# Designs tried in a protein design run: designed miniproteins, single chains, continued (5). Part 101

Each design is a single chain, and the fold is of that chain. pLDDT is the mean over its residues in the fold that is shown.

## One batch from the design tools (miniprotein)

Design m19506
Fold by ESMFold2-Fast:
Structure m19506 (fold): chain A 137 residues (1-137)
Amino acid sequence: DAAVANSAKAAVAEGMKYLRAKDYDKAIALYEKAIALDPNYAEAWYNLGMAYAAKGDYEKAIEYFEKANAIKPDAMTYARMAMLYYEAGDYEGAIEYVLKAATLPGGETGVNMVLMELLAKGDEEAVDRLLKALSES
């Protein structure tokens, strides 16, 4: 009902405060509470993935981003997954998820986010590989 949905949203909002403070364990507990209240709340799954990514647990982060996208496909979630594959050294996986982001509404924003982060890192080879894949798709 509306009260349960509002409680789940409140838990996510509080979790985001702890995420910004880098208190990842408190953020995770609040996102898990939100998911227990509303397991179809895609934003809670997305933020749980963000918290695990911040802790360096990329495997769990990807799992929770996949749960978020199963509920509500989102170009930015695929773009975040692409960056996790890149950080793990899986450039093929990074490109695959950028191409997935590009197929969704708002995909240009997700693609641009990845491109800008790669440019900021000075990884010209990754930029070239991404631009080539986008031109061939």
Scores: mean pLDDT 88

Design m19507
Fold by ESMFold2-Fast:
Structure m19507 (fold): chain A 92 residues (1-92)
Amino acid sequence: AAREVAEREARPIARKAAEAAVKEYPELDFEELERRALEHITGLALKIASLPEEDREAVLEKLRERAAESDPVERELLEGLVRVIEAVVEAK
């Protein structure tokens, strides 16, 4: 199912996001951050993947543009989100 693909692909991205956050702010709860990031990325990817093709491509283009201008960590997270969205679309 599309949700299962989204959750599987989002897991490594959610972990990287949580790792980046706790590296900057060690007092933050890693497990809670990873859980919230996974829920958010999964939901966002499913929502974007359900858009009409033209709108979806516009969002993907904006994410790629932002990734190109971002620092290495933010770039990896944004490229990861694009990958999750593409995987969900392919699973349909």
Scores: mean pLDDT 83

Design m19508
Fold by ESMFold2-Fast:
Structure m19508 (fold): chain A 61 residues (1-61)
Amino acid sequence: SALEKAKEILKKNPELLEREAERGAEGFARGLGITDPELIEKLREMFRSVYEMIPLGAIGF
C-alpha cells in the first residue's frame, strides 16, 4: 500500500527526514521526486504525526 511504501522511503532516506523536518512532507516528496498523489498524502499524514510527537522524542529512526 502507499503507507507501507512511504515508510520504506523514510527508512531508506533518514537524512532527508532530518533536513526536511521544517519543510514538511511536501519538501520531502520534492527531494525524492515523488509525484504519486497517494504517496504524498500518506507522507503528509506521517509528517503531521511525527511533528506532533517530536517534543516527546517519539521519532527514533
Scores: mean pLDDT 64

Design m19509
Fold by ESMFold2-Fast:
Structure m19509 (fold): chain A 79 residues (1-79)
Amino acid sequence: SLEDVLNEAEKLKKEAQELIEKLKKVDNSKETQEIIKRLEEAVKYLDEALKTPGSQPILEGLEKMRQVIEEAKEYLKSL
């Protein structure tokens, strides 16, 4: 349902923000800053997708968010 999609979007955005906060506390390396930037860009992309007509943009935005969140989590595990 549309409500389920919006709930997932909010959950993913919250998770991304929590990861950004954690990464900012780890270090100031270029690699960490690039991961933070990718998370911020994915959140922005999802917000724009939510304003775009049709289901395809939102599905792409959600998938992009899931991929970047997974990348950030793996990066944190590698530190």
Scores: mean pLDDT 84

Design m19510
Fold by ESMFold2-Fast:
Structure m19510 (fold): chain A 78 residues (1-78)
Amino acid sequence: SRDQADQLSQQGRQYSQQGNYTQAGQLYSQAGDLYYQMGDYDTAGGYYSGAGDYYRQAGNDTQSDQYYQRSRQLYQQS
C-alpha cells in the first residue's frame, strides 16, 4: 500500500541520517517496488534513483548502477 511505501521511505531516510546507506538503499528499493505494483511508475522511478544514490554512497557501484538503470527505464514508460 501507499502507507507501507511511505513508512519504508521514512525508515530509509532515518538509516541514511545514521550513515547506514546500504539499509537506506534497500528500504528505498522496497518502496519503489510497492509504487511500481500500484502503477505509479514516476514515483517508483524516483525511489529507485534514490536507492541508486544510497548504494553509491555505500560503495556498492553494481547495485547503484542497476537501480539507476531501472529508474531510467520507468521514466521512459511514463
Scores: mean pLDDT 87

Design m19511
Fold by ESMFold2-Fast:
Structure m19511 (fold): chain A 69 residues (1-69)
Amino acid sequence: LRPLSPEVRALIDAVTAVLDARGDYASRLGVVAIAVTLAEAGEPAEEIARRVAEFLERQGLLEAAEVAR
């Protein structure tokens, strides 16, 4: 498994902190799955952040989406 870049790790940590405070473990799992899958595919950190924000916006998690951008 390729190690996550510091930027992607920081993105996951920031977004999951917001989701953990809400007790939203399903969205947390979705964010981690998206970020890890895209990072392993070689996507840049900015694209990963955009995809995570889009996922959170679709779930109505606007505060977490703001943190991801």
Scores: mean pLDDT 80

Design m19512
Fold by ESMFold2-Fast:
Structure m19512 (fold): chain A 58 residues (1-58)
Amino acid sequence: STAVANDFYELQQAIDKLGFPIILTANGKTNVFESRKQLYQWIAENKLEFPFTLTTYK
């Protein structure tokens, strides 16, 4: 399943819908996360801009 988030509200909704693990792609960067904390930390550290693409293979 794949979702696109254009803001932090849509990001929260996408995370709740998909569940972890999540593959996040933004600004030409891709990483896999097991938790919301890891995902938000990575966004902040890399100063990522919307839109974000979220994918899961559950």
Scores: mean pLDDT 84

Design m19513
Fold by ESMFold2-Fast:
Formats: structure tokens, sequence, C-alpha cells
Structure m19513 (fold): chain A 68 residues (1-68)
């Protein structure tokens, strides 16, 4: 599992790193991390970077599909 690495990358000072982490999050998704993942992705939907905002929105959408 690389979920811990993904969660750290989502909080990176680099917008490129945050965007890449959000983009690949669904592939590493583990429901036990929902308490950490969901609030962080929702916060990233208001990120200063448009690319990060879009990646976070897509990640939340993909997680919803996985949980169906």
Amino acid sequence: SNMESVLKALQSKSSSVRAVAAYYLPESYQPEYDDQIIPLLEKLKSDKSPVVRKAAEKALEEIKKIKE
C-alpha cells in the first residue's frame, strides 16, 4: 500500500505533486483512510491551483464510483 505516501503528497507545497497525488489516489484507494482522504480532497477542491482543484474533484467522483 502506498496510501501513506499519497496522503503526504496531497499536502505537498508543490501544486504539481498535489495534483499528481490526487489523480492517482483512486488507484491506491483504501476505505479505512476515508476519515483522512475525504476532508483533504474536499479542501483541495478550493486549492489555489486550478489543476489541483480539478484533480481533487475527479478523485472524489472516482471514489464514489468505487464505493457503489
Scores: mean pLDDT 82

Design m19514
Fold by ESMFold2-Fast:
Formats: structure tokens, C-alpha cells, sequence
Structure m19514 (fold): chain A 73 residues (1-73)
């Protein structure tokens, strides 16, 4: 690959973190439509990155997605 595996893992973690931060900002702003769209994008990125994340991070991200989905359903 173009990057070492360790750097690829770090980039995937950073992307998930940035998406989560953006999602929470949209939720706090009350933009439920944007939150729904961002949840779909985050779930796709999370599915790809899940095997590279720690079990603790996976659980935390999954719980956040579940809670936000329930809040904007």
C-alpha cells in the first residue's frame, strides 16, 4: 500500500472520530435530517474500519450510533 499499516489504522480511527464529532455537532444544532445522512455515512465507514479498531472503540462507536438513531427516529 501507499502507507504503512499502522498509519492506515490511525487514519481510519481519525476519520471515525471526525465523523462522530461532526455528527454530534449536527445533533446539537437540531438538524435531524443531516444527522440521519451522517449516520448512514458513519455506519459505512465504521463497517470498513471495525476490524482495525479496538474492542472498546468499536463498542463506544456502536453505542453512539444506536443512541443517535433512536433520538432522530
Amino acid sequence: GSLPREEQIELMRARIEAEVDALLAAFEAGDDATVREMLEALEEQFAESEPLLSPETRELVRRMIERLRAAVA
Scores: mean pLDDT 75

Design m19515
Fold by ESMFold2-Fast:
Structure m19515 (fold): chain A 78 residues (1-78)
Amino acid sequence: SHMQQELVEELERQTDKLAENLRQAVEEGDQLMAEMEYGVFRVYLAVMRLTGEKLGLDLEVIDEQVERAERRLREILA
């Protein structure tokens, strides 16, 4: 739909925010906060697909956003 770009931009913004929160916690050596932010990120990944499907996003677009988010997670934890 014509709203698909706005939804993708919002998903990317939320992913980047959660990734930055986790990156900061890991960089600061805050083990408790890193575990909490990791948990939040994992829940977000699980909800992202279902929410995207319910909002009518194309499956390939959802897959690209999930892969982008998982790549961010792996880079932070490397």
Scores: mean pLDDT 83

Design m19516
Fold by ESMFold2-Fast:
Structure m19516 (fold): chain A 95 residues (1-95)
Amino acid sequence: SSSLLEKAKKLAEEFVEKDLEARRNLFTGKGSKAGEEAMKLLRELRDLLGDETVDRILDAVSELEIEGLQNGVPGDELKERIIERVHKIIDETFS
């Protein structure tokens, strides 16, 4: 359903935001809190989309983060690219 698709996309966006916040704030209380929130969102995504789809999302996130780091992509642009790729994976899962 369109509602389930929208919920999955929103949870995935929130996950990417929290995961990146945790990475930007390594070894701090802020980073630890963001990491805990990212893990909770990840569990909700696994419940909604299944392990196979979430593993595809995590692989894509890791690949784009590594590529972004190697090429000096600005944080906001990198976040947008990751979200677009994750949304495409979710769209393919519901098609």
Scores: mean pLDDT 84

Design m19517
Fold by ESMFold2-Fast:
Structure m19517 (fold): chain A 79 residues (1-79)
Amino acid sequence: MEELLEKLEKLLKEFEEMLKKAEADPRVPQEVIEGLKRVVELLKEAIKLAKEGKLSEEQVETLIKQAEETLKYFKKLLE
């Protein structure tokens, strides 16, 4: 579980940095910024629930996979 939490926390940091850059870039659509904000909020909640033992390792692994796919999508979108 600890290794899975570290992966989620790393993904959260990557999304937070991407959000900061997107907010500073006038070319980024507001809808993209709002999408990134939602992902950051969901990841923070997931990390909290996982730390409280409310999520199984399988659930955390699924969230990591989904977050990684979402990160690739936004990276490709923002280049």
Scores: mean pLDDT 83

Design m19518
Fold by ESMFold2-Fast:
Structure m19518 (fold): chain A 100 residues (1-100)
Amino acid sequence: STEEFKRKISELIQTFRERFLEAERAKDWEAMVAAFEEFVEQVSELAEKYLSKEEYDKLKELLEKATRLLHEAFEAKDREKMIGVILATLQEVEEFVKRV
């Protein structure tokens, strides 16, 4: 159900926020990227299970764009941009979830 999807996504966002803050405090940028990639995989699995193909495709496009931007910032060693991409993506995912 849509309600089950919303609950599970909220749990994933909270778990990711905790990992993100830990990585930021540790200045472990590789761990930050790994945590984000795991988050994207888990969100995609839930979306495939609970959403329509159209909704899934939209979320997948959003997450693929975010992953690309994060990798670009990571390789450039632009830590502020890495953090900005992650925070913007969390907001976009939360807004998307409210609309489904």
Scores: mean pLDDT 90

Design m19519
Fold by ESMFold2-Fast:
Structure m19519 (fold): chain A 59 residues (1-59)
Amino acid sequence: MIKLEIEAESLGEAIEKAREELEKRGIVPVDGSAKETPEGVLYTLTAEDGTVVEVLLRY
């Protein structure tokens, strides 16, 4: 499982940075869910090869 933390000034910027990091790692998400946590928005993604990725977005 891959865990990423992204910090940005806004949620939109955090999402774009997360997309860039996933692309750099060759991860193609085919499914995903988001939930609000005390630390930020946690995105749980499933990649085409079955890899699970957790991305914590802080803004």
Scores: mean pLDDT 78

Design m19520
Fold by ESMFold2-Fast:
Structure m19520 (fold): chain A 64 residues (1-64)
Amino acid sequence: SEAEEKAYEALKKTFGEEVAEKINELLDKAKEYIKNNTEENKKKALELIEEAYKIMDEALKEKE
């Protein structure tokens, strides 16, 4: 989607391509879990979203 393309471009500009790709992969996987909306899938999606935020936090700590 246009929103996904813009988000990926923003992540690339902010964190670099490698970090942006890792974040995008986790968020896409989380989105697929949410599509089949069970309690187990919600929990897995939240864990993936949390992992994406951890990657962003680590990238921010490494950025001067």
Scores: mean pLDDT 79

Design m19521
Fold by ESMFold2-Fast:
Structure m19521 (fold): chain A 81 residues (1-81)
Amino acid sequence: SKEDVLNELTKKVLSLVKDEAIKKRIEERKQKAIDAGLTEETVLNYFKGVANLVGQTGDKEITEKVAKLLKEAYEKIQELD
């Protein structure tokens, strides 16, 4: 399901991010997307929000790893309708 893809993506991203405030904001964005029924708009806002929040760490290695995870998850969600 789309929710399973978002949960797995979020788990992987949170394992890479050390900043507790950024982790909390990522989890809040995931919950907002789920609560809205995983509409195209809320899913896109989740992906954009995660990319922006991870970018705030200034860590290029984490940012590149997360960009790959976001791309893979977005492709999986697009296949689910």
Scores: mean pLDDT 84

Design m19522
Fold by ESMFold2-Fast:
Parts: C-alpha cells; structure tokens; sequence
Structure m19522 (fold): chain A 89 residues (1-89)
C-alpha cells in the first residue's frame, strides 16, 4: 500500500527525467542527421526511444535515418511504431 504509492512516485520521477533525456538525444540525433551522419543519428534516436518510447518523433526520425543507410525493414517497423499515436497497442 505505502510501497505501491512510493513505486508510483518513482515511476513519475523517472518519466520526467526520461522525457528530458529523450529531448536531449533527439536534438543530438537531428544534428548528426543534418551533417549526413545517419548511423550516429540512428544511435541517438535509439537512445531517445529507450528514454521515452512514447516520443513518436524519435521513432519517425530513426526510421528516416535507417532508410538513409539502406535498412528499409527496420525503417518500416519504426514508422509502424510511430503510427500508434492514436491507436495504442
């Protein structure tokens, strides 16, 4: 009971930190994407997705980076994940 409330509080704090981290990684990924370093861009977008998997922009941008390096199957899966914005799994 008290433990359940404590656990929910930790999850809320972790979500706030994760949202901030995801924004940081998204910005770093966009900078590498603009430089044409699509492999590094995809790595930073992966970190953004790991920090906040509800950040649909990270899924879209990683999909674009993966397509740019020829990983079309992985790119398609990322766009599919982004498409669940209105239809949660």
Amino acid sequence: MAEEYYEKGLEALKKLDNVASAKHYLKAGEQYFKKGDFEKAAEFYQLAIEADPTNYKAWVNRGRALAAIGKWKESEEDFKKAGFRENPL
Scores: mean pLDDT 75

Design m19523
Fold by ESMFold2-Fast:
Structure m19523 (fold): chain A 63 residues (1-63)
Amino acid sequence: MTEEEEDVAILLYLRKHAGLTEEQARKAKEILKADPEKYKKAIDYLVNSVPREEVERELARRR
């Protein structure tokens, strides 16, 4: 998984499961990825909670 795919997975999870707005989700992602040692397990959980196909479709739309 590329870093961009990971970012998209995090954003999708935060918006769909945490109920954050797109802007709030982007800010939360920035915080999570600013300290990967502290948040690695959380990021791995978020990424694995979103289907890869959904991540790839969303990535294609944002590009």
Scores: mean pLDDT 75

Design m19524
Fold by ESMFold2-Fast:
Structure m19524 (fold): chain A 76 residues (1-76)
Amino acid sequence: SGSDIESIKALDALRNNTATPQQIQFLIADHQRQIESLQALRQQYSDDPQIVAHLQQQIENLQQQIEQLQQLLQES
């Protein structure tokens, strides 16, 4: 499992264009786990459209970030 500290370090490296493939993989795994948690919450709160909409937006944002990170891995 990714730690918050490891994710922060990887994000800082990404911002400075110094991220290693290993750090990018940690970020992808961390974002995927966050999506799984949000999907579970969306299912649990399926009767609340406001909560569902908020969780959907967060999932969409994380999915776009994963796509960008996967592209960086392929170009490395």
Scores: mean pLDDT 84

Design m19525
Fold by ESMFold2-Fast:
Structure m19525 (fold): chain A 73 residues (1-73)
Amino acid sequence: SAMQEQLRQQIQQGGERARQSMTKALLAGRFDAVDKTLQQGQQGSPLVSQQMQQAYDQARKEYEEAKKKEEAA
């Protein structure tokens, strides 16, 4: 119920922060940092692992879009 909803919200916020950090790392060419972050997330609970995977997928998409925009400039 309410406690579970708060937990989901906190995990979701963590995912957003992870996404932003991964996007910055990818744009800076720090792929190793992204790999370590994803690996740490995979060692957590299934819910945390899923959030980290989603964060990585979003970060990768943002990285690809930024590269396409840069190539089009």
Scores: mean pLDDT 74

Design m19526
Fold by ESMFold2-Fast:
Structure m19526 (fold): chain A 70 residues (1-70)
Amino acid sequence: ADAAVAAVERLLSAAAEEARAAGDEETAKQIERSRDSLVAFARANGLSPELAEAYARAEVAAARQDAEAR
């Protein structure tokens, strides 16, 4: 659904922009790749906006944990 795709793009694009503004280009690119993959997954599987938002939040949390480990 378009609403699910919009939620993924909104959340992950904002997170990527924040990472890039902080000088973390690697994390920004990781989040952008996750955004593209999750958008494709949401379209292929007909994810609800609520489930898509939950997946997007999990991807942001995972990217932040990876950044903390660097």
Scores: mean pLDDT 81

Design m19527
Fold by ESMFold2-Fast:
Structure m19527 (fold): chain A 104 residues (1-104)
Amino acid sequence: SRILERELERIFSLINDPAQSEAEVLERMVEHFSLLHKMMPEYEQEIQEALVEALRALGKRASKKNKPIVEELLKRIEQLAKQKAPWEEIVGEVVEGIRRLKAA
């Protein structure tokens, strides 16, 4: 759990970096969370819960233009986490969110 806690601290530090766009933050978040899922699959529930909290934090700091896209992604990921959806489905939604942010 100490490794998980340390990596989560890194992710939240990334979210709070004002120099990074929402798309850049999401790209790095999905990379970090996917690595955590691969290395520690026994913590899948905690990883999914942490992803929801990370998206909520990103939504709070998101620009007015991008906030609706981030909030829509958050709602979708919250639903998938409650349903204990496969990690691949959750990653697919984050990738689509990144695509929408880059197109905006």
Scores: mean pLDDT 83

Design m19528
Fold by ESMFold2-Fast:
Structure m19528 (fold): chain A 83 residues (1-83)
Amino acid sequence: MAKKYEELGKEYEKQKNYLQAAEYYLNAAVEAIKAGDLELALRAAENALKVLQKLVDQNPDDSAAQGMLQQAQALVEKVREQL
């Protein structure tokens, strides 16, 4: 399942739908952590971080995007600690 969420994230990122891309990348990271695939988890979390940073840069007052960005940052840190 994690790889399928990563693929969906990439599809939405190509469409510049960064919010939808971020949601799928975060789901990919969480599922990869549960499966013990820390390499995929880190890659997915970093991709979520990247697209969420673009959203926050476009609208700095978007509290929802800021919250998701903080979640992605925490997830990257958590996965790196497990490697």
Scores: mean pLDDT 84

Design m19529
Fold by ESMFold2-Fast:
Structure m19529 (fold): chain A 64 residues (1-64)
Amino acid sequence: LLELAKKAWEAEKKGGYDEVYKVLSRSQVAMLQLLGLKDLDKKSLEEVLERAKKNAAAFDIPPE
């Protein structure tokens, strides 16, 4: 999930959500939908990106 969301984030930065849809296969889109996304359109892709950021923050290394 996190890796797919990062891939979507990179594609979104390059050409927007249209580019994200080109790099994600139908199977990957379906998987993201099963993970609590009702519809993996442009709006849903934003939630995927936010989940990736939150997941990364949850496993953040504590500042020593």
Scores: mean pLDDT 56

Design m19530
Fold by ESMFold2-Fast:
Structure m19530 (fold): chain A 101 residues (1-101)
Amino acid sequence: MKQTLEEVLAKLDQTLAELEDLIAKGDFEGAIKKADELADWLNKKSEEARKRGDIETEIVLGEAASFIRMAIYLAKKTGDPGIIVDTVKGIRARIKKLLEE
């Protein structure tokens, strides 16, 4: 179902703008919190997809949440929150491609 992926794309665009603003202000803890909230939201959308039998959307969104959590771990280790932004941009590109197919 494309409707869920369209909703996710809009959420990624909103969150990306918020992350870039937080990072520009030096609010790295706020950026990490915002990314964690996004990962939790994506896991919820993955579970909703599973309940309706949308296996492709379940996998895509579950993996996206995992990639964001890994990016948070690496950002904390390196002190570079830019990896979170790059990860969200990569997820956005993948979802956009799926919507074009």
Scores: mean pLDDT 86

Design m19531
Fold by ESMFold2-Fast:
Structure m19531 (fold): chain A 70 residues (1-70)
Amino acid sequence: SEEDVDRAIELIKKLMEEKGELTLRQLYEETGLPRDVVDRAVSRLLYNGEIVSVDGTFTEDDVLKLKNPP
């Protein structure tokens, strides 16, 4: 399960590099991963300061992006 979260983190970062901004809802759709895995990956990325919430709502419809895009 932790390994699934680590893979989800890599996939989410790649998607954000390719597309820029994505909502949590779009991450569920684009990754095809279970919601709990995506939620845990997003929580870790937010906690580590690797991604930011654009709107600050932290809901499923909040826009997320890389803090420091390449």
Scores: mean pLDDT 81

Design m19532
Fold by ESMFold2-Fast:
Structure m19532 (fold): chain A 81 residues (1-81)
Amino acid sequence: METLKKIEEIAEKFKKEGKSMEEFAKEVLKYLGKEWKEDTNARSVSLEVLKAISKESEEFKEEALKELRELNDEETLEELK
């Protein structure tokens, strides 16, 4: 729940600043990547949140998959598919 609230805060900020879905996806993945490094359990929760956002927005899913390919994060890419 806290991770989702933080992502909603990022979404509101990006909407206010007029940033693209690509920039939003990059910022979300950057935030989640930091959480995953700190705690293995946080990775599972973060992946479920990422999947939930991707289910509600196909545009977000496409941008997230593109960014994950550029980061060469094959594990997260396979889990998001």
Scores: mean pLDDT 71

Design m19533
Fold by ESMFold2-Fast:
Structure m19533 (fold): chain A 55 residues (1-55)
Amino acid sequence: MLEELQRRLDGLRAAIEGLEEEIKKNSGTTKKILQQELDGLRAEVERLEAEIAAG
């Protein structure tokens, strides 16, 4: 099993949930920065899921 990739994926999913909650509580420049970080984490999740699916 790709345990290392699974652990990283679980960590990224937790970070995404945390950032989504922070974005709801923030505004202005901080919200914009958090939104950009969220978009980056979502792209990384998609990449890791594709890698896991490929074997």
Scores: mean pLDDT 80

Design m19534
Fold by ESMFold2-Fast:
Structure m19534 (fold): chain A 94 residues (1-94)
Amino acid sequence: MKIELSVEEAELLRDYLLQQIRRALEEGDEETALALMEAAKRLAEHLVSQGNPELIEIVKEFKREAEELLREHRDKLSEETLRRMEEIIRSIPV
């Protein structure tokens, strides 16, 4: 299904996903945090594929904030989960 997202919709989804990832990390729910990060990667790939510079900027902001969340919660995660999260974040385009 080809769903074209507006900048406002992309910003709302970014903020929602970051909030849910933060909550999962705070709760030590590594499985949910990984699933949410994988979903965010797929969304980011879709947004970048639309070729809109404003959507690409939203993806860049998400990547920066995701890296910061991972640093903040590093001591709460297993080494395996940290490695997988770092790989997912690194694979986000841009």
Scores: mean pLDDT 82

Design m19535
Fold by ESMFold2-Fast:
Structure m19535 (fold): chain A 64 residues (1-64)
Amino acid sequence: GLLPAKSGEAAARAGAEGSASGAATAAWDMQKHYGPNEGGRAAVEAGARGDAEGAARASLQGSE
């Protein structure tokens, strides 16, 4: 909701909320759409703003 980007809305929303669980799910979804490097990185960056630990996990699971 706080990061209404055209792509990565779910990832940005979960990250902005500071939700580790949401960030992980969103990162995986972004990976499916844009690719593991791009989707996972975009999601983790948004998540890091709200929850650095949760975002880091999402990146590790969704980036590659």
Scores: mean pLDDT 48

Design m19536
Fold by ESMFold2-Fast:
Structure m19536 (fold): chain A 69 residues (1-69)
Amino acid sequence: SMEDIRKQLLELTAEAIRLIGEAFQRILEIRRRYGDSPEGLQLIAQVEAENAQRLAAIRAQMAALDAQQ
């Protein structure tokens, strides 16, 4: 139903917000421990890449649900 699709979209939105918040906290902790070191920059790049991939998967799921409306 349309209500079930809306519920799933809200759940995916909440998951996306959670992932963004977790990535932000991980980046802050890396900055705190490593500063501007090359090692810290590589770790931040890895966090950003992993987050981008996970968010892309959520966006694909949301697009599939939107196509059903």
Scores: mean pLDDT 88

Design m19537
Fold by ESMFold2-Fast:
Parts: structure tokens; sequence; C-alpha cells
Structure m19537 (fold): chain A 68 residues (1-68)
């Protein structure tokens, strides 16, 4: 059960990193929320941290483009 949840969370994170579509990213964030509600809060939290770290790097790159 938890192994399957971790696998799903990893897939969500990978799709989030590959997708540039706001709607797609929104759906992926909702899937992480479902994992948390289904009792996999720790797994969802771990995946959310990875998404946050990716978003921080992406935001930094975007800010550099906007300044140029």
Amino acid sequence: EEEEARKKAKEIVEKYKESKDVEERRKLAQELGKLSKEGHSEIASEAAREVFEFGEKELEEKLKEEEE
C-alpha cells in the first residue's frame, strides 16, 4: 500500500517537473492532496517538498529571464 503510494507520488512529481501547463500541474497537486487524505500524509508531504524545491529553482530561472 505505502509502496504503491510512494510510486504514485514519484510519478506525480516527475509529471509536475515535465509539465509547463498550469491546468496539468493543478491536477497533479490535487492528486498529492488525495494521497494525504487517503492516509499517506507523510508520502504526500515528502513529494510536496520535492515539488517546492523544483518550483524554487524554476522561479529563480523565470525571474532571471524577466530581469533581462
Scores: mean pLDDT 74

Design m19538
Fold by ESMFold2-Fast:
Structure m19538 (fold): chain A 103 residues (1-103)
Amino acid sequence: EELKKLEEELKRLREIHERIASTRQQVANDLAEMDKEIERAKKADPELAKQLEFIRDLYVRWTETEILRLLGPEVYEAWLKARREKRIQKMKEYIDKLNKELE
């Protein structure tokens, strides 16, 4: 049945969407707990607080990358292209600023 194949595909897309939503909720909960631990550590051990802040930042960056991968290769590639174009534009602006400062 052609209709049954379309239903299976729709179910797969729903599962991906639900996984992304669950991942975002879990990350929000984890970050809230990390923020509490960081605040507690700041009072008792400033060195541990710095380490926890570093781990929190790495967790955010890793999670953003994983969510993009769940959206599929086309979305991930489009995101990489957009970041590359933005980087090139920033480099052009920086070079123009340097030329104006030197002249």
Scores: mean pLDDT 72

Design m19539
Fold by ESMFold2-Fast:
Order: structure tokens, then sequence, then C-alpha cells
Structure m19539 (fold): chain A 79 residues (1-79)
């Protein structure tokens, strides 16, 4: 559903911004992720786009050992 996809995308954008503000995400990663959010917004926010952004964030956060971030991402899409 479009409304749910938009809510999930907004949550992912907030998550990215919060991690960057806390110094847990470097500038290059932050810019790359925000660009994907922008592209998703322009393309009508499909379920596939939200999933791709989530999968990339999960892999990146797991690689960095951000356990709190990984839990937050999983919970965000369940709620």
Amino acid sequence: EKEENLRQLDGLEEFIKQRYEKGLLDEEEYEKLLKKIEEARKNGVTEEQVREILEELLKEREKKGDEVGVKGLRKLLEE
C-alpha cells in the first residue's frame, strides 16, 4: 500500500539522519543513502525500493556492528 510504503521510507530517512547525527554513519554513506531515498520519492515509493534501501542499510549496519541500529531497522518495518 502506498501510504505504508511512504511511512516506511520516512522512517528509514529519519533512521539515516539520526545515525549520521550520532557520528555512526560517515558522510559518504549518508549522502549515498539519502540519494536513494530521493530517488524512491520521485518514483512513487514502491515496495521494492523500500526493500532495497532496507537491505542495504541492514548490511551496512551489521558490517559496522551497530546492533541497536539493526534492531531499530527491523522494528521500524514491523510497526
Scores: mean pLDDT 77

Design m19540
Fold by ESMFold2-Fast:
Structure m19540 (fold): chain A 92 residues (1-92)
Amino acid sequence: VQEILALLQQAREAIRNKDYELAKQLIQQATQKMVQLALQKGDYRTAVIIQLISVGILSDIELAERNPSMFETLAKNIELDLDYLAELAQQL
């Protein structure tokens, strides 16, 4: 869990630095680890929720990359989703 939380924090910093490639890579690594933990516990519902949140974050990153004027709004949305992923990770 601590490794996942560290990856999510690094992703947050990457977003703040507008390092979109690094942010996407870190999100994918964190959520893949979370999905595997959820599946190992038989928690298929949480695994699906993590995947849906991941898709949403990656979509917001791509939108921020293409539309710099939306960065402030999208960054706030991404940070809220990252907070929710961190809460889910602690429950795993």
Scores: mean pLDDT 87

Design m19541
Fold by ESMFold2-Fast:
Structure m19541 (fold): chain A 83 residues (1-83)
Amino acid sequence: SDGYGLFLYGMATTMLLYTQLMTDQTLKDPSNEQSLNLALSGAEAARYFAEQGAGLSLAPKLQELADESERLADEAREHYQKY
C-alpha cells in the first residue's frame, strides 16, 4: 500500500541519515567506539526496513538505502580498526 511503502521509505531514509552522521563521527574520532556501534545499528535498521518492503514497488529504492547504509557503516568499521 502507498502508506506502508511511504512509511518504510521514510524510516529507511532516516536510518541512512543517522548511519551517515554516526559514520562521520567515527571518522573524526576513531577512538569513539559508541559512534561506530550506532552506525552499525543504523545500517541494520535500514536493512530491516528494506526487508519489510520486499515485494513493494519501492523495494529497489529501499535496497539502495540499505546498501548505502551498510557501505557507510563498513567504512566506519575499517577506519576504526586501523586506529
Scores: mean pLDDT 89

